# Designed miniproteins, single chains, continued (4), part 19

Each design is a single chain, and the fold is of that chain. pLDDT is the mean over its residues in the fold that is shown.

## One batch from the design tools (miniprotein)

Design m12668
Fold by ESMFold2-Fast:
Structure m12668 (fold): chain A 72 residues (1-72)
Amino acid sequence: MLELLAEEAERRGLLETAERLREAAERNRGDLEAQAEALAEVARELDARGDTILAGMALIAAGVLRAIVRNE
């Protein structure tokens, strides 16, 4: 999830956001709850900057990861 969003952010020219998403994926490898929290934080910042589409994608990804954690 984090890697896919980083690739999308890079495609949109949001290089700093892409770097932060990749860094969060590496730091929180194997910790889905921490990855979901990182996605939610990035989504809040993207929404504040007016990038509502990428923010929405990040929130959906965070929700999916949290649902996986709760279903295990």
Scores: mean pLDDT 78

Design m12669
Fold by ESMFold2-Fast:
Structure m12669 (fold): chain A 55 residues (1-55)
Amino acid sequence: SLREKMLEEAKRLIDETDLSQEEITEILSKKFGISKKTAEEIVNEALLERAKELE
């Protein structure tokens, strides 16, 4: 699904780059043609999932 692709891209950027949360949000917003608010929600979800994986 589109949401799964957005989450995977957010997780990839979080794991593979040193970009800030704001920079990742901008990239997702532009890449997927979504609002910054929606992109921020996706990035926050990806960060929570990553935190859970680092238990």
Scores: mean pLDDT 81

Design m12670
Fold by ESMFold2-Fast:
Formats: sequence, structure tokens, C-alpha cells
Structure m12670 (fold): chain A 81 residues (1-81)
Amino acid sequence: DAERAAFLEEVAARDAELLARQEEAQAITDEREQLELQIELGELQIEYLERYIKLGDTSLKPQLEKAQAKVAELKEKLAAL
């Protein structure tokens, strides 16, 4: 469908930005800053998965649940610092 095709084009452009941010993360030595970046990246992944599911790709629901659980874990770890 046209909506899915347009979204995939947007995702491809954003994947390049995410890769650059992940490379920056490797230079970060502060645990708090690393956790904050990992949470930001995880929340972006959740947004993408939710959009795919809304477009009809319900097979991604288990991946969404795992991503949500991981972000929750990272937020708890950050709160414990």
C-alpha cells in the first residue's frame, strides 16, 4: 500500500540517523548518559513498531512487547542511579 511504502521510505532515512547516534554512544563513558540514549533509541523503536502494527503488520506485536519491556527495564536502572 502507498501509506506503508511512504513510511518505509521515512524509516530508511531515520535508520541512518540512528546508526550515527549509536556510534556517538560508543564514545560516551557516563552510565547515566548511556542509559538515557538507550531509552531514547528504545522509545523510537516502539514508535516505529506501533506505526507498523497500525498499518496492519500485527506479527510485530511480540517485538513491541519486548521493546516496551526493555525500555521499562532501562528506566528502572536509570532511576536506581
Scores: mean pLDDT 76

Design m12671
Fold by ESMFold2-Fast:
Structure m12671 (fold): chain A 82 residues (1-82)
Amino acid sequence: MKHYEEGKKYFEQGKYEEAIEHYKKALAEDPNNLEALFNLGLAYFEMGRYKEAALIYQAVLAKEPDNEEAKKNLEIARAKAK
């Protein structure tokens, strides 16, 4: 899971574009990596890319319907996407 760990490190540094690249690579290797999918949504959100963030959070909820953090973040992203 090297790409997921690298994505987290870039995210922690505020390097969201680099974090997105690594989370996408992690998902290409393991499409069921729900942590990478959720964090991809967070990285889009931090960049103000709310439409992309909302689409990713919808994908999270399709796999984990009870993910309360994804539900909350989806509502906020939809409100900001206008």
Scores: mean pLDDT 86

Design m12672
Fold by ESMFold2-Fast:
Structure m12672 (fold): chain A 78 residues (1-78)
Amino acid sequence: ELVKKAEEYEKKGDYKKAGELYEKAAKKKEKEGKLDEAVELYEKAAEAYLKAGDKEKAREMYMKAANIIAENLSKYVP
């Protein structure tokens, strides 16, 4: 499972690999329509990329999460 492997790389301090694996997991959940899980995984990918020093990829991941939230915000408004 991608998430478990990402957690293992985080424990080893390989934040770049962890970010890549969280990003792949997020894309898979997004494709499956599991948007809440995709948002959580994009946020985890962003945090891992920040720890790796990759601010640009972190920003891209946060933007992915924010866009999913924005697209679905109206779904919960009467």
Scores: mean pLDDT 82

Design m12673
Fold by ESMFold2-Fast:
Structure m12673 (fold): chain A 86 residues (1-86)
Amino acid sequence: MTVVLTLKGASVGAALLAMGGAVEAELHGGEMESSVSGDTVTFTVRNASEEGAAAMKAAAEGIAAGGGTVQFRQEGDTLHIEVDAS
């Protein structure tokens, strides 16, 4: 599957947590890329395993536990993880 983690209002710590989840997903056989648009950082992992997707979900939930919100949305073979840390 493809996992897209979008992080809004990121602190350096939140961005590092999100990146850690995406790197873990790549280590489980995914292909990671990142982009920045304004105050939003997006990590996309293509061909993510279930373990990789779980790592990205855990990172997003960790950020939300620190004072944000997280939403998970499945569209076909793409999992969208939307984190607002502002």
Scores: mean pLDDT 83

Design m12674
Fold by ESMFold2-Fast:
Structure m12674 (fold): chain A 77 residues (1-77)
Amino acid sequence: MEELQARQDAALARLGELLAKASPELQAAALARLAAAQAEAGALVEAGGYSEEAELAAAELLLAAVEEVAAELEAAL
C-alpha cells in the first residue's frame, strides 16, 4: 500500500504539472476522463462492501487512469 500511495502522489504531481501547461480544452477532456475513473473506482468499493481488497483495486484503477491521462497530455503538449 505504501508504495502504491507513493506512486499515486508522484502521478498526481505529474498530472498537475501537465494540466497547468494544457489548454482549457485538454484540461476539460482530462478531468472528464478522471471523473469517469473516480466513478468506476467508487462503484468498485461499494460493490466490494468497502472491503480492503475493493479499496486496493479502486486505488490501482485510479492510479492507472491518472498515469494514462498524464501520458496522453504529455503526448498532446
Scores: mean pLDDT 81

Design m12676
Fold by ESMFold2-Fast:
Structure m12676 (fold): chain A 96 residues (1-96)
Amino acid sequence: MVVDPSLLDTRENVELMFHQAELLEKQGQYDLAQMLYGLQVPALKQLVELDPDNPYTWLALGLALEKIGKKEESKEYLEKAVELAPDDEFIREVYK
């Protein structure tokens, strides 16, 4: 499999960030989980500006915004991720 390192790193960061925050939510530490999602937002906004063609950065930003309660902003970024990679099963499943 040939994958761009920056795309792979962004996807891995999405998976690790959400896995860690999900564990915090399951432990009842909702404030810490929400803080973890929120802390990623400024960095992810910089990444979409620097690499706007990377669908996984848009996906990560959308998911983080959804988790902190910004549902409408989240939809905009998730839609952009789907537009960039409409056949990606992972992105499609998240946007569904």
Scores: mean pLDDT 72

Design m12677
Fold by ESMFold2-Fast:
Structure m12677 (fold): chain A 80 residues (1-80)
Amino acid sequence: VMSLEEILEEYKKKVEEILEEGKKKNLSKAEILKKLQEVRKETLEKIDEAYEAGKVSKEELDELVKELHEYEEKVMEEVE
């Protein structure tokens, strides 16, 4: 099971790759958002697995989810 920090770093890397591809290929906002939503879903599933495995505290989980949400808001501003 991946650590929460590893899960968050993988999420950020995948998001950056999607944004870079979008810029290079001039993808529509809808295509970029679809790819971002897919990565978000996969990331949340991994976070849930780590929490259910009893490897992290509720406080650590809440902090990570908050950081993920804040990062997502910044990404949405760039896609607009």
Scores: mean pLDDT 79

Design m12678
Fold by ESMFold2-Fast:
Structure m12678 (fold): chain A 74 residues (1-74)
Amino acid sequence: MRAELEAEIEAAVYEIAAAVHLAIARSSKDPEEKARHYALAAEHYAKAAEASSDPEEAARLRAAAEEAAALAAA
């Protein structure tokens, strides 16, 4: 059970980091800074999905990563 708890904590840490970058991207007035932080959010959501032991949670995090990546490319 500790290994599952550690995986959950790791996934949560990456998800929090992604949310912080997403917030910075949304609040930024600079298009280059926006794109950079959306890209970082996508990377962290992808890492959160990899760390997650729950298939449904992993799918949700991958969808968030894909959305953030699309925003970075826009």
Scores: mean pLDDT 83

Design m12679
Fold by ESMFold2-Fast:
Structure m12679 (fold): chain A 77 residues (1-77)
Amino acid sequence: MSEEQLQLLQEVQELGKQIYEAIEAKDFEKFEELKKQLIEKTRELMKSLGVPEEEIEKQIKELEKELKELAEKAKEE
């Protein structure tokens, strides 16, 4: 794994932590901003790892769905 790939992985992990903090704080504006960044960085990481575009789009759609469900659940509680 290259240094660039390791940095992207660290950025994805950090964004994930920040998303949970935003949800706990009920800061849904910050959550939407972080969600966009996480999706973009995840796409970049998968592309750098040689994942086919079809599989990347499938994984991104699943990630978007999961993040939407997390935000919706947090709004109800």
Scores: mean pLDDT 81

Design m12680
Fold by ESMFold2-Fast:
Structure m12680 (fold): chain A 60 residues (1-60)
Amino acid sequence: LADELAEAIQNKDYERAIELGKELAKEDPETAELALLSGRDLNLPKEVIEAIEEAVKEVK
């Protein structure tokens, strides 16, 4: 999941990145939170950041 999320981000496949980020948030919310911190530093689209952040909050 985390590796697939990183690949989707590198390919600018943000729809896939949102899907994988939500799944990561359900299975490993701590790793998803770390991915959010890295994503903010890398200036990922706000839509991607917000979608994963909401998924983490909903699971946690």
Scores: mean pLDDT 75

Design m12681
Fold by ESMFold2-Fast:
Structure m12681 (fold): chain A 75 residues (1-75)
Amino acid sequence: MVIEEAKERVRRAAERAVEALLAGDWEAARAALGELLAAVKEAAEAVGAEEAERALREVLEEADRRLQAAAEEAR
């Protein structure tokens, strides 16, 4: 696995988790979060913990912004 592949796997898993959360599908969100954790672990093993953490931080920041926007829209 190369850094780009590891980063893409983390990003895709995080996107699925955010979509499930926005849809209110907690079962799908749990499944997606499990996939995200597995992707982060594989990325850390393949490219190192620092690169995996950076990729996770980037996708979590984007997810947080999207969830906050959805919460404001629901007001």
Scores: mean pLDDT 75

Design m12682
Fold by ESMFold2-Fast:
Structure m12682 (fold): chain A 68 residues (1-68)
Amino acid sequence: MLLTDEQLAKLGERLVSLLKDPEKKEELIDILLEARENKWTAQELLERITEKFPELKEEAQKLLAELL
């Protein structure tokens, strides 16, 4: 399932707010921009977030289920 720009923006805002480190926030924003540019599926985005930020896996899964 493809994410809309609106869904990506909402997901990004909520997940970025959970991170305290500015460098991690920038890295997550870069991943979200790459997902938008390359039209990633929700599953591909979840995989990349889990790889870079395993602590965000449960939150990302919950938010994606809420948005879809």
Scores: mean pLDDT 77

Design m12683
Fold by ESMFold2-Fast:
Structure m12683 (fold): chain A 60 residues (1-60)
Amino acid sequence: MIDMEEVDEALVLMSIGVAKIMAEQGKYDEAIEFLKKVKERYPKFEEEIEKAIKEIEEKK
């Protein structure tokens, strides 16, 4: 059985993937704002989310 914590990790990783797709479409500000909201909802994964935000900001 998948623990709720493992589900949250999977959701965070999928959210990072979605944000990267948004950035590839030129929606950099939307992708960054989306990840900031994900970070507030999943503070345990803040480091991973902040790293993704920085990567997107670098490509902006």
Scores: mean pLDDT 79

Design m12684
Fold by ESMFold2-Fast:
Structure m12684 (fold): chain A 84 residues (1-84)
Amino acid sequence: DFEKLLEKLSEMFESLGLPPITEETIQKIKENDPEMAKVIDRMFEIVREHSEDLSPEELWLLFMVDDVEEARRLLEAMRKAEAK
């Protein structure tokens, strides 16, 4: 189930033109910005609760409308981790 959840998140990010999420990328983000660990955990919680009922685009919107600033910081952290 967790593997399928990661695949769905990767597909969502690819559809947005963003690099896919991997466990390695998440680890790098948490090491560089420990505050982002809570944001990532919250993103996974939203996907866990709603992925059966919502599309990938709807899941992303739900995450964004809750806290746009956290979503923006997460995207920056992901881009920096991939740029290394």
Scores: mean pLDDT 70

Design m12685
Fold by ESMFold2-Fast:
Structure m12685 (fold): chain A 60 residues (1-60)
Amino acid sequence: MFTFTFEFESEEKAREIAERIKQLYPEAEVSVEGNTLTVKTSLPVTTAIGLALILIGESL
């Protein structure tokens, strides 16, 4: 299981990214608390890398 926790500039931005992750990786468990986004996934490492790229905006 992989767990990613990212803090964004705003709660609205965290929710926006959460919705994108749900669309691309519906099997991931996504939660938003304030401006902090937590994603839990037991999918392959390639999926974990994809989630990390979305969260940091490297290839968006």
Scores: mean pLDDT 71

Design m12686
Fold by ESMFold2-Fast:
Structure m12686 (fold): chain A 90 residues (1-90)
Amino acid sequence: SFEELKKKLEELEKEALRNGSREAHEEALKEMEKLIKEYEKEKPLSKEEKEEVEEFLKKWEERRRVVLETAEKLRKIGDEIDEELAKRKA
């Protein structure tokens, strides 16, 4: 059913956000697209269902972008901490 598809998409989103890696986000998007395509083979999406899926993917892409940008900023802070620790050992 469409509700089962939506539930599977939401579970993939939760798992990718929990993992937080770029690779996890990329694989989640790929799996989401696969699930949508498999559903379309059995039953074409209605206009409303298609709009809901497109809005979900749009929100996911926006959230993913923010998470990945934040992760990159945290990585740079970590690098700066490591550099300061190295200086203190000299």
Scores: mean pLDDT 77

Design m12687
Fold by ESMFold2-Fast:
Structure m12687 (fold): chain A 60 residues (1-60)
Amino acid sequence: KVEELIKKLTDPDENVRIEAARELGKIGGKEAVEPLLKVLGDPTNSEEVKRAALAALNKI
């Protein structure tokens, strides 16, 4: 479910966050837009995580 994937965007494991962003991009849903934007705005996230979030937003 989308809500479970949104929670995984804040997982301590970077790989879990990247996969969550990718799955949100595939499934879609407007409810994912704001959480993905927060990932992009978080300076503690790596460029890899941010690119996955941006790619997901482009698919929604």
Scores: mean pLDDT 79

Design m12689
Fold by ESMFold2-Fast:
Structure m12689 (fold): chain A 71 residues (1-71)
Amino acid sequence: LSPLEVRVLAALAGGPKTVAQLARLLGVSQSTVSKTLARLKKRGLVEAKRVGKTTLYSLTEKGREALVAAL
């Protein structure tokens, strides 16, 4: 995992978040967060759930295991 990927997983360990919330929390652009989440989702470490017009990202069990291994 890259340092940014670890930070994204750690932020999601605190609960489901949107791209905008992650960008604010991590101090990076929404584009950077979106690209990072796309990679993590492809690896099965995060999942996306659409709630109305909002997309929430959450940590999977595999993502939690990967985060613990990176700490």
Scores: mean pLDDT 87

Design m12690
Fold by ESMFold2-Fast:
Structure m12690 (fold): chain A 74 residues (1-74)
Amino acid sequence: MEEERRRRARELLQKAIEAYKNGDYEKSVKLAEEAVKADPRLPEAYRTLAGAYSKLGDLEKAAEWARKAIELMK
């Protein structure tokens, strides 16, 4: 169901943000990718992925996810 998927995406996003704040960028990436799979129209999850990849030094992926977030906000 759409509502259940959206709720799951929000829970995963919150866990991804918590992992990011704790410096666990690998875990943040994993959780945020799961959030995107649950709700591909959640710009916050794409921004979290961009931030986490930037911290991991993967600037190419960071830029890619940031661009996708911007496209969703148009």
Scores: mean pLDDT 83

Design m12691
Fold by ESMFold2-Fast:
Structure m12691 (fold): chain A 55 residues (1-55)
Amino acid sequence: SELVEEMRKLFQEGSDLAKQNLKSSLAGDWKTAEEYLKKLEEVNKEYLELREKIR
């Protein structure tokens, strides 16, 4: 289903953003880390909205 494919895409995007946030944080680039965190929060919000539609 299209909804499942969209959820898989958001999960992958979230995973990639979390990895970038961690790498930036370990490098001491807090500004870039904060930007990745904000993007991750938005992806998580979209994921939860799709999850609500399945419930």
Scores: mean pLDDT 83

Design m12692
Fold by ESMFold2-Fast:
Structure m12692 (fold): chain A 60 residues (1-60)
Amino acid sequence: SAYEEEFKKYDKDGDGVITKEELKGTELEAVFDAIDKDGDGVIDFAEFKEYLEKKEASAQ
């Protein structure tokens, strides 16, 4: 899916999570806390997918 492809672009280590450091210099750096719903300091695929689904629903 498109969400899995986007996640893999940011998951530089291939460890299944995205850290704030991996988002440094990207448009997602500023919204890291909005994506990290668990507040655990990393973004997993489920949180990333939910964020993108809500973003696309709003943006058309």
Scores: mean pLDDT 74

Design m12693
Fold by ESMFold2-Fast:
Structure m12693 (fold): chain A 92 residues (1-92)
Amino acid sequence: GSQAARLVVDTAERLRALGAEVSISIEGDRVVLTARGVDAEGLALLRETAAKLRQLGASVTLRVEGDTATLTIGGMDVRSAIGAVLRSIGDQ
C-alpha cells in the first residue's frame, strides 16, 4: 500500500529537481500528480512511474498536454498510504 505513495512522492521530488512545478492533490479515492514544465526526461520518468504503479495493482492514467503532465492513481487505498509516507518524512 505505502509503496505506491512513496513512488508518487519520489517522482514529484525528482520532477522538481528537473525544474518542473509539481502539485499533488487528493480527489476522492484518487491521487493526482500534476507537473508543469516537463521535459523529455521528466516525461520518461512519469511513464516509468506509471508502469511501476500498475505493477503494484494501481489504476493509473497519464495524460500529457504540451509541457503539462497529469498522473491519476486509484484502485487502492492511496489516501492512507500518502498519509503514511508524509508521516515518515516528518520523522527525520
Scores: mean pLDDT 76

Design m12694
Fold by ESMFold2-Fast:
Structure m12694 (fold): chain A 83 residues (1-83)
Amino acid sequence: MEEGKKLREEMIERSQEAYEEGLKAGLPVEEISRKIREIAEEIGKKTVELVGEKTRKEVSSYSADQILKVGEQVDEEIRKRQE
């Protein structure tokens, strides 16, 4: 499971970097969320190809779910700012 572990770590690092850099650059929160989602989808596909579906369920699906939760929290923050 070396490739799956590496891809999971890459997804987390890239997502955190995208979020931090996006905030510093003043990007819309919706755009930051979209970029994070795209990263999760790319890594998920690579995980399936390199380590197979069994590992994908544990690694990519779990990590993708966490990234989506971050996106939902970001969307809620936007909503609060608009109120």
Scores: mean pLDDT 63

Design m12695
Fold by ESMFold2-Fast:
Structure m12695 (fold): chain A 82 residues (1-82)
Amino acid sequence: SENLELIREAALGLGLSEEEAEALAELASKLSEEDQERIAGMLYSLSELGREAALKGLEEALKQDISEGVRDFLAALLEALS
């Protein structure tokens, strides 16, 4: 899907390896289309800011009222980036 491709590309843009980006896209593929779209939009915005600002943006996103699937994905991404 277009959302999974955007998630993979954004992860690569944040400095993750191809293997890590592919694993994150596969994790996202198990979520609802609504959650995939939300994640893709969030990561697209963060990938344009640079790594340090993206890390802070992810920490703030985890404090919001988000679904369990989105939370699990963002936590996995934050761990991979740290």
Scores: mean pLDDT 81

Design m12696
Fold by ESMFold2-Fast:
Structure m12696 (fold): chain A 80 residues (1-80)
Amino acid sequence: MELRVQLRLQELAGRAGRLVAEGRYEEALRLFEDEAARLREEAAASPSEREKELLLRAAEEVEEAGRELRRLLEEERRRA
C-alpha cells in the first residue's frame, strides 16, 4: 500500500500543479479536497489497521497541501 499511496499523491500533485500553472486555482483546491475525502473514506472502510493508518496520514498530507495552496492563493491576490 505505501508505494501505491505515494504514487497516488504524486499524480495528484502533478494534476494540481498543471491547474495552478493555468490559473485554475479553484479546481486545484477541489482536487485536494476530493482526494482527502476519498482517502478518509477508504481508511474508514479498510479492515487493516496498518492500511488505515497509511491512508489517514496520506489524507492529512493532502489536507495540509490544500491549506498551503489556499495560503499562496491569498498572497497572490494581495499582490495583484
Scores: mean pLDDT 81

Design m12697
Fold by ESMFold2-Fast:
Structure m12697 (fold): chain A 80 residues (1-80)
Amino acid sequence: MEILEAKLENGYLVIKGKAPPNTSVTVVVLKDGKQVGAAGARANEDGSFEAKIPVDEPGKYTIKVYLNGKLVAEKEVEVP
């Protein structure tokens, strides 16, 4: 399982990744170690998923993806 892309679009951090087909993942976004947002996403039959989390401040964000309560992927992104 992996995070393939994270982009800022219209005030949302749009996170795209791969997980086992038809599974549910939880995406958590942190800034300076504090959770600023979270979203659930479901992987499609091809394993692709997408989550959108609103972000109001520029800076470094950490994205964590959980499957069944276990951390399975992590990525740092810079929001301008």
Scores: mean pLDDT 81

Design m12698
Fold by ESMFold2-Fast:
Structure m12698 (fold): chain A 66 residues (1-66)
Amino acid sequence: MTLRIRTTLSVEEEIGLVLRLIGDPRIEVEIVADGEFLVRTTLSEEEYQALIEELRADPRIEVEEL
């Protein structure tokens, strides 16, 4: 499953987000542009929905399901 993430986070916060995501070997992050990432996952449906919910909790993070 693939997500497009767009953020208005600072560089420091953006690095923190990427490090949290790549900590799971089932998650791959592709940097498309500054503040824009593609996230590819092999997570279960339950874990995938939990990830989306967690990300959407921050109003500076936009999540698009692809």
Scores: mean pLDDT 83

Design m12699
Fold by ESMFold2-Fast:
Structure m12699 (fold): chain A 67 residues (1-67)
Amino acid sequence: SELYRKLLEEEYEKALKELPEEFHKELEEIYEEALKELDEAESIEEEVGIVLRFIGDIEDLRLKAEK
């Protein structure tokens, strides 16, 4: 749990530095949603799924930023 929470935090901080300011609100919303889902996760499989989805959502934002 703590390990995955820290991983989300590290990826969020990295994305925040790499993405233009205009994407920061959407990034924050993605991060807050992932943290809520992680707190509600009942298995390690759910935690892994949440992390992978979070990384995918960030990559989608990066693709939008490369217009």
Scores: mean pLDDT 83

Design m12700
Fold by ESMFold2-Fast:
Structure m12700 (fold): chain A 72 residues (1-72)
Amino acid sequence: AEEYTKKGEELREQGKLEEAKEYYKKALEIDPNNKKALEGLARIGDKEAAKKLLELFPDDALLQALAINTLS
């Protein structure tokens, strides 16, 4: 999970959003509640990941704002 999340983040920083999405999804296959992978997916416009952030981290103001913006 951790290695997939790191690769996803590196690819996102390089602008390789489709490849980043694949690695974040692989991280979630191992750990479905991986905060960093869900955040990364939400940042690249994944609405399902954004909905899950709202459900799992209701008290995290930064993640709630990110999720709401992605769902708008």
Scores: mean pLDDT 80

Design m12701
Fold by ESMFold2-Fast:
Structure m12701 (fold): chain A 50 residues (1-50)
Amino acid sequence: MLTVSETVQKLIEEYKKKYGREPDDDELIEEMVKLGYSRTMVEAVLGRMT
């Protein structure tokens, strides 16, 4: 089972493959929300990773 942090890492790699650069926090949050995660939960996880 993928954790939220593992899902974020996977999205970063897919985004780099698609756009040739790393996503910013806003772009990561929007992609996670599209996958069904809450914005508040994603923001909390990104804050802990910093």
Scores: mean pLDDT 75

Design m12702
Fold by ESMFold2-Fast:
Structure m12702 (fold): chain A 77 residues (1-77)
Amino acid sequence: MVTDEEIRRGVADIYLAIGKLGMQKGDYEGAIKSYEKAIELEPDNADAWKNLADAYEKMGDTEKAEQYRKKAEENAR
């Protein structure tokens, strides 16, 4: 049985993967949008918050990077 929760997690994983590819290509704006979609679907995903923080750091937004790193730590358990 596939639940709405399982579908949501699967789609979040796809957005996380797309974001990671964006980071590897230097498309930090695209990576941010993909990670934001993953977080909309799965707000407790620590990896998505951590990768969003890393993307903002690459964009030079150190304030948002620090805020999202704290969100990643909050959701790491």
Scores: mean pLDDT 81

Design m12703
Fold by ESMFold2-Fast:
Structure m12703 (fold): chain A 77 residues (1-77)
Amino acid sequence: SLEEILSKEPPKPDERELKIVRDIAGRYARGFERGYILSNAEKLAGKLVAFREYLESQGKEVTDEDLEKLAREILGL
């Protein structure tokens, strides 16, 4: 289930999800919020991997633009 996926330790992110989290932090976050996101980038990117894998398991194609939108929604940016 999605809840089971979200309650597990996030998978190690690849460069794709890490780059997306760092890019949105640089473009949309400021000051302490940017620092917080960057210090937690691996964990946040791991959550993006979990969501991507879940959506792909449902037969959905996930683009970099979809991941950026999802990351922004999670972070409120």
Scores: mean pLDDT 78

Design m12704
Fold by ESMFold2-Fast:
Structure m12704 (fold): chain A 58 residues (1-58)
Amino acid sequence: MEEELRKKAEQLAKELGLSKEEADRITEEILKNVSGTSLSKQSVIDSLELALRQKKAE
């Protein structure tokens, strides 16, 4: 899952015009927040996309 999330973050960051460093930071925050939880893969991906879009809007 972690590798898939990093790849998804990189692809979304490219589409949104964010840097790889910003995408990596946001991905790590999402992974920290879901550590020890039983969230589905899709829920984690949705959270990642939301976080990246929020960063773009800033």
Scores: mean pLDDT 74

Design m12705
Fold by ESMFold2-Fast:
Structure m12705 (fold): chain A 84 residues (1-84)
Amino acid sequence: SARASPEELELDQRISLAAAQVGAYESFKDKLSPEQQELLEKAKELVDKAVEAFEAGDLEEARRLVEEAFELLKKLDELLKKEE
């Protein structure tokens, strides 16, 4: 059976967490400001690219892309806190 390395398993879990957060925000996208929607769309693009890099075996690029996605998601969360 094909088995993921510990590095691949960790990265796959990290990408899955980013995708889950994007999905959560997308569930109420219509309630987001234009700035928040732009950040969400950019984060989604980065997660999609991270998945492509991961499937291509480029673990270093996949990690870079997913961490960039998390930084945008953090900024989105900070903007949501300001609108409360």
Scores: mean pLDDT 83

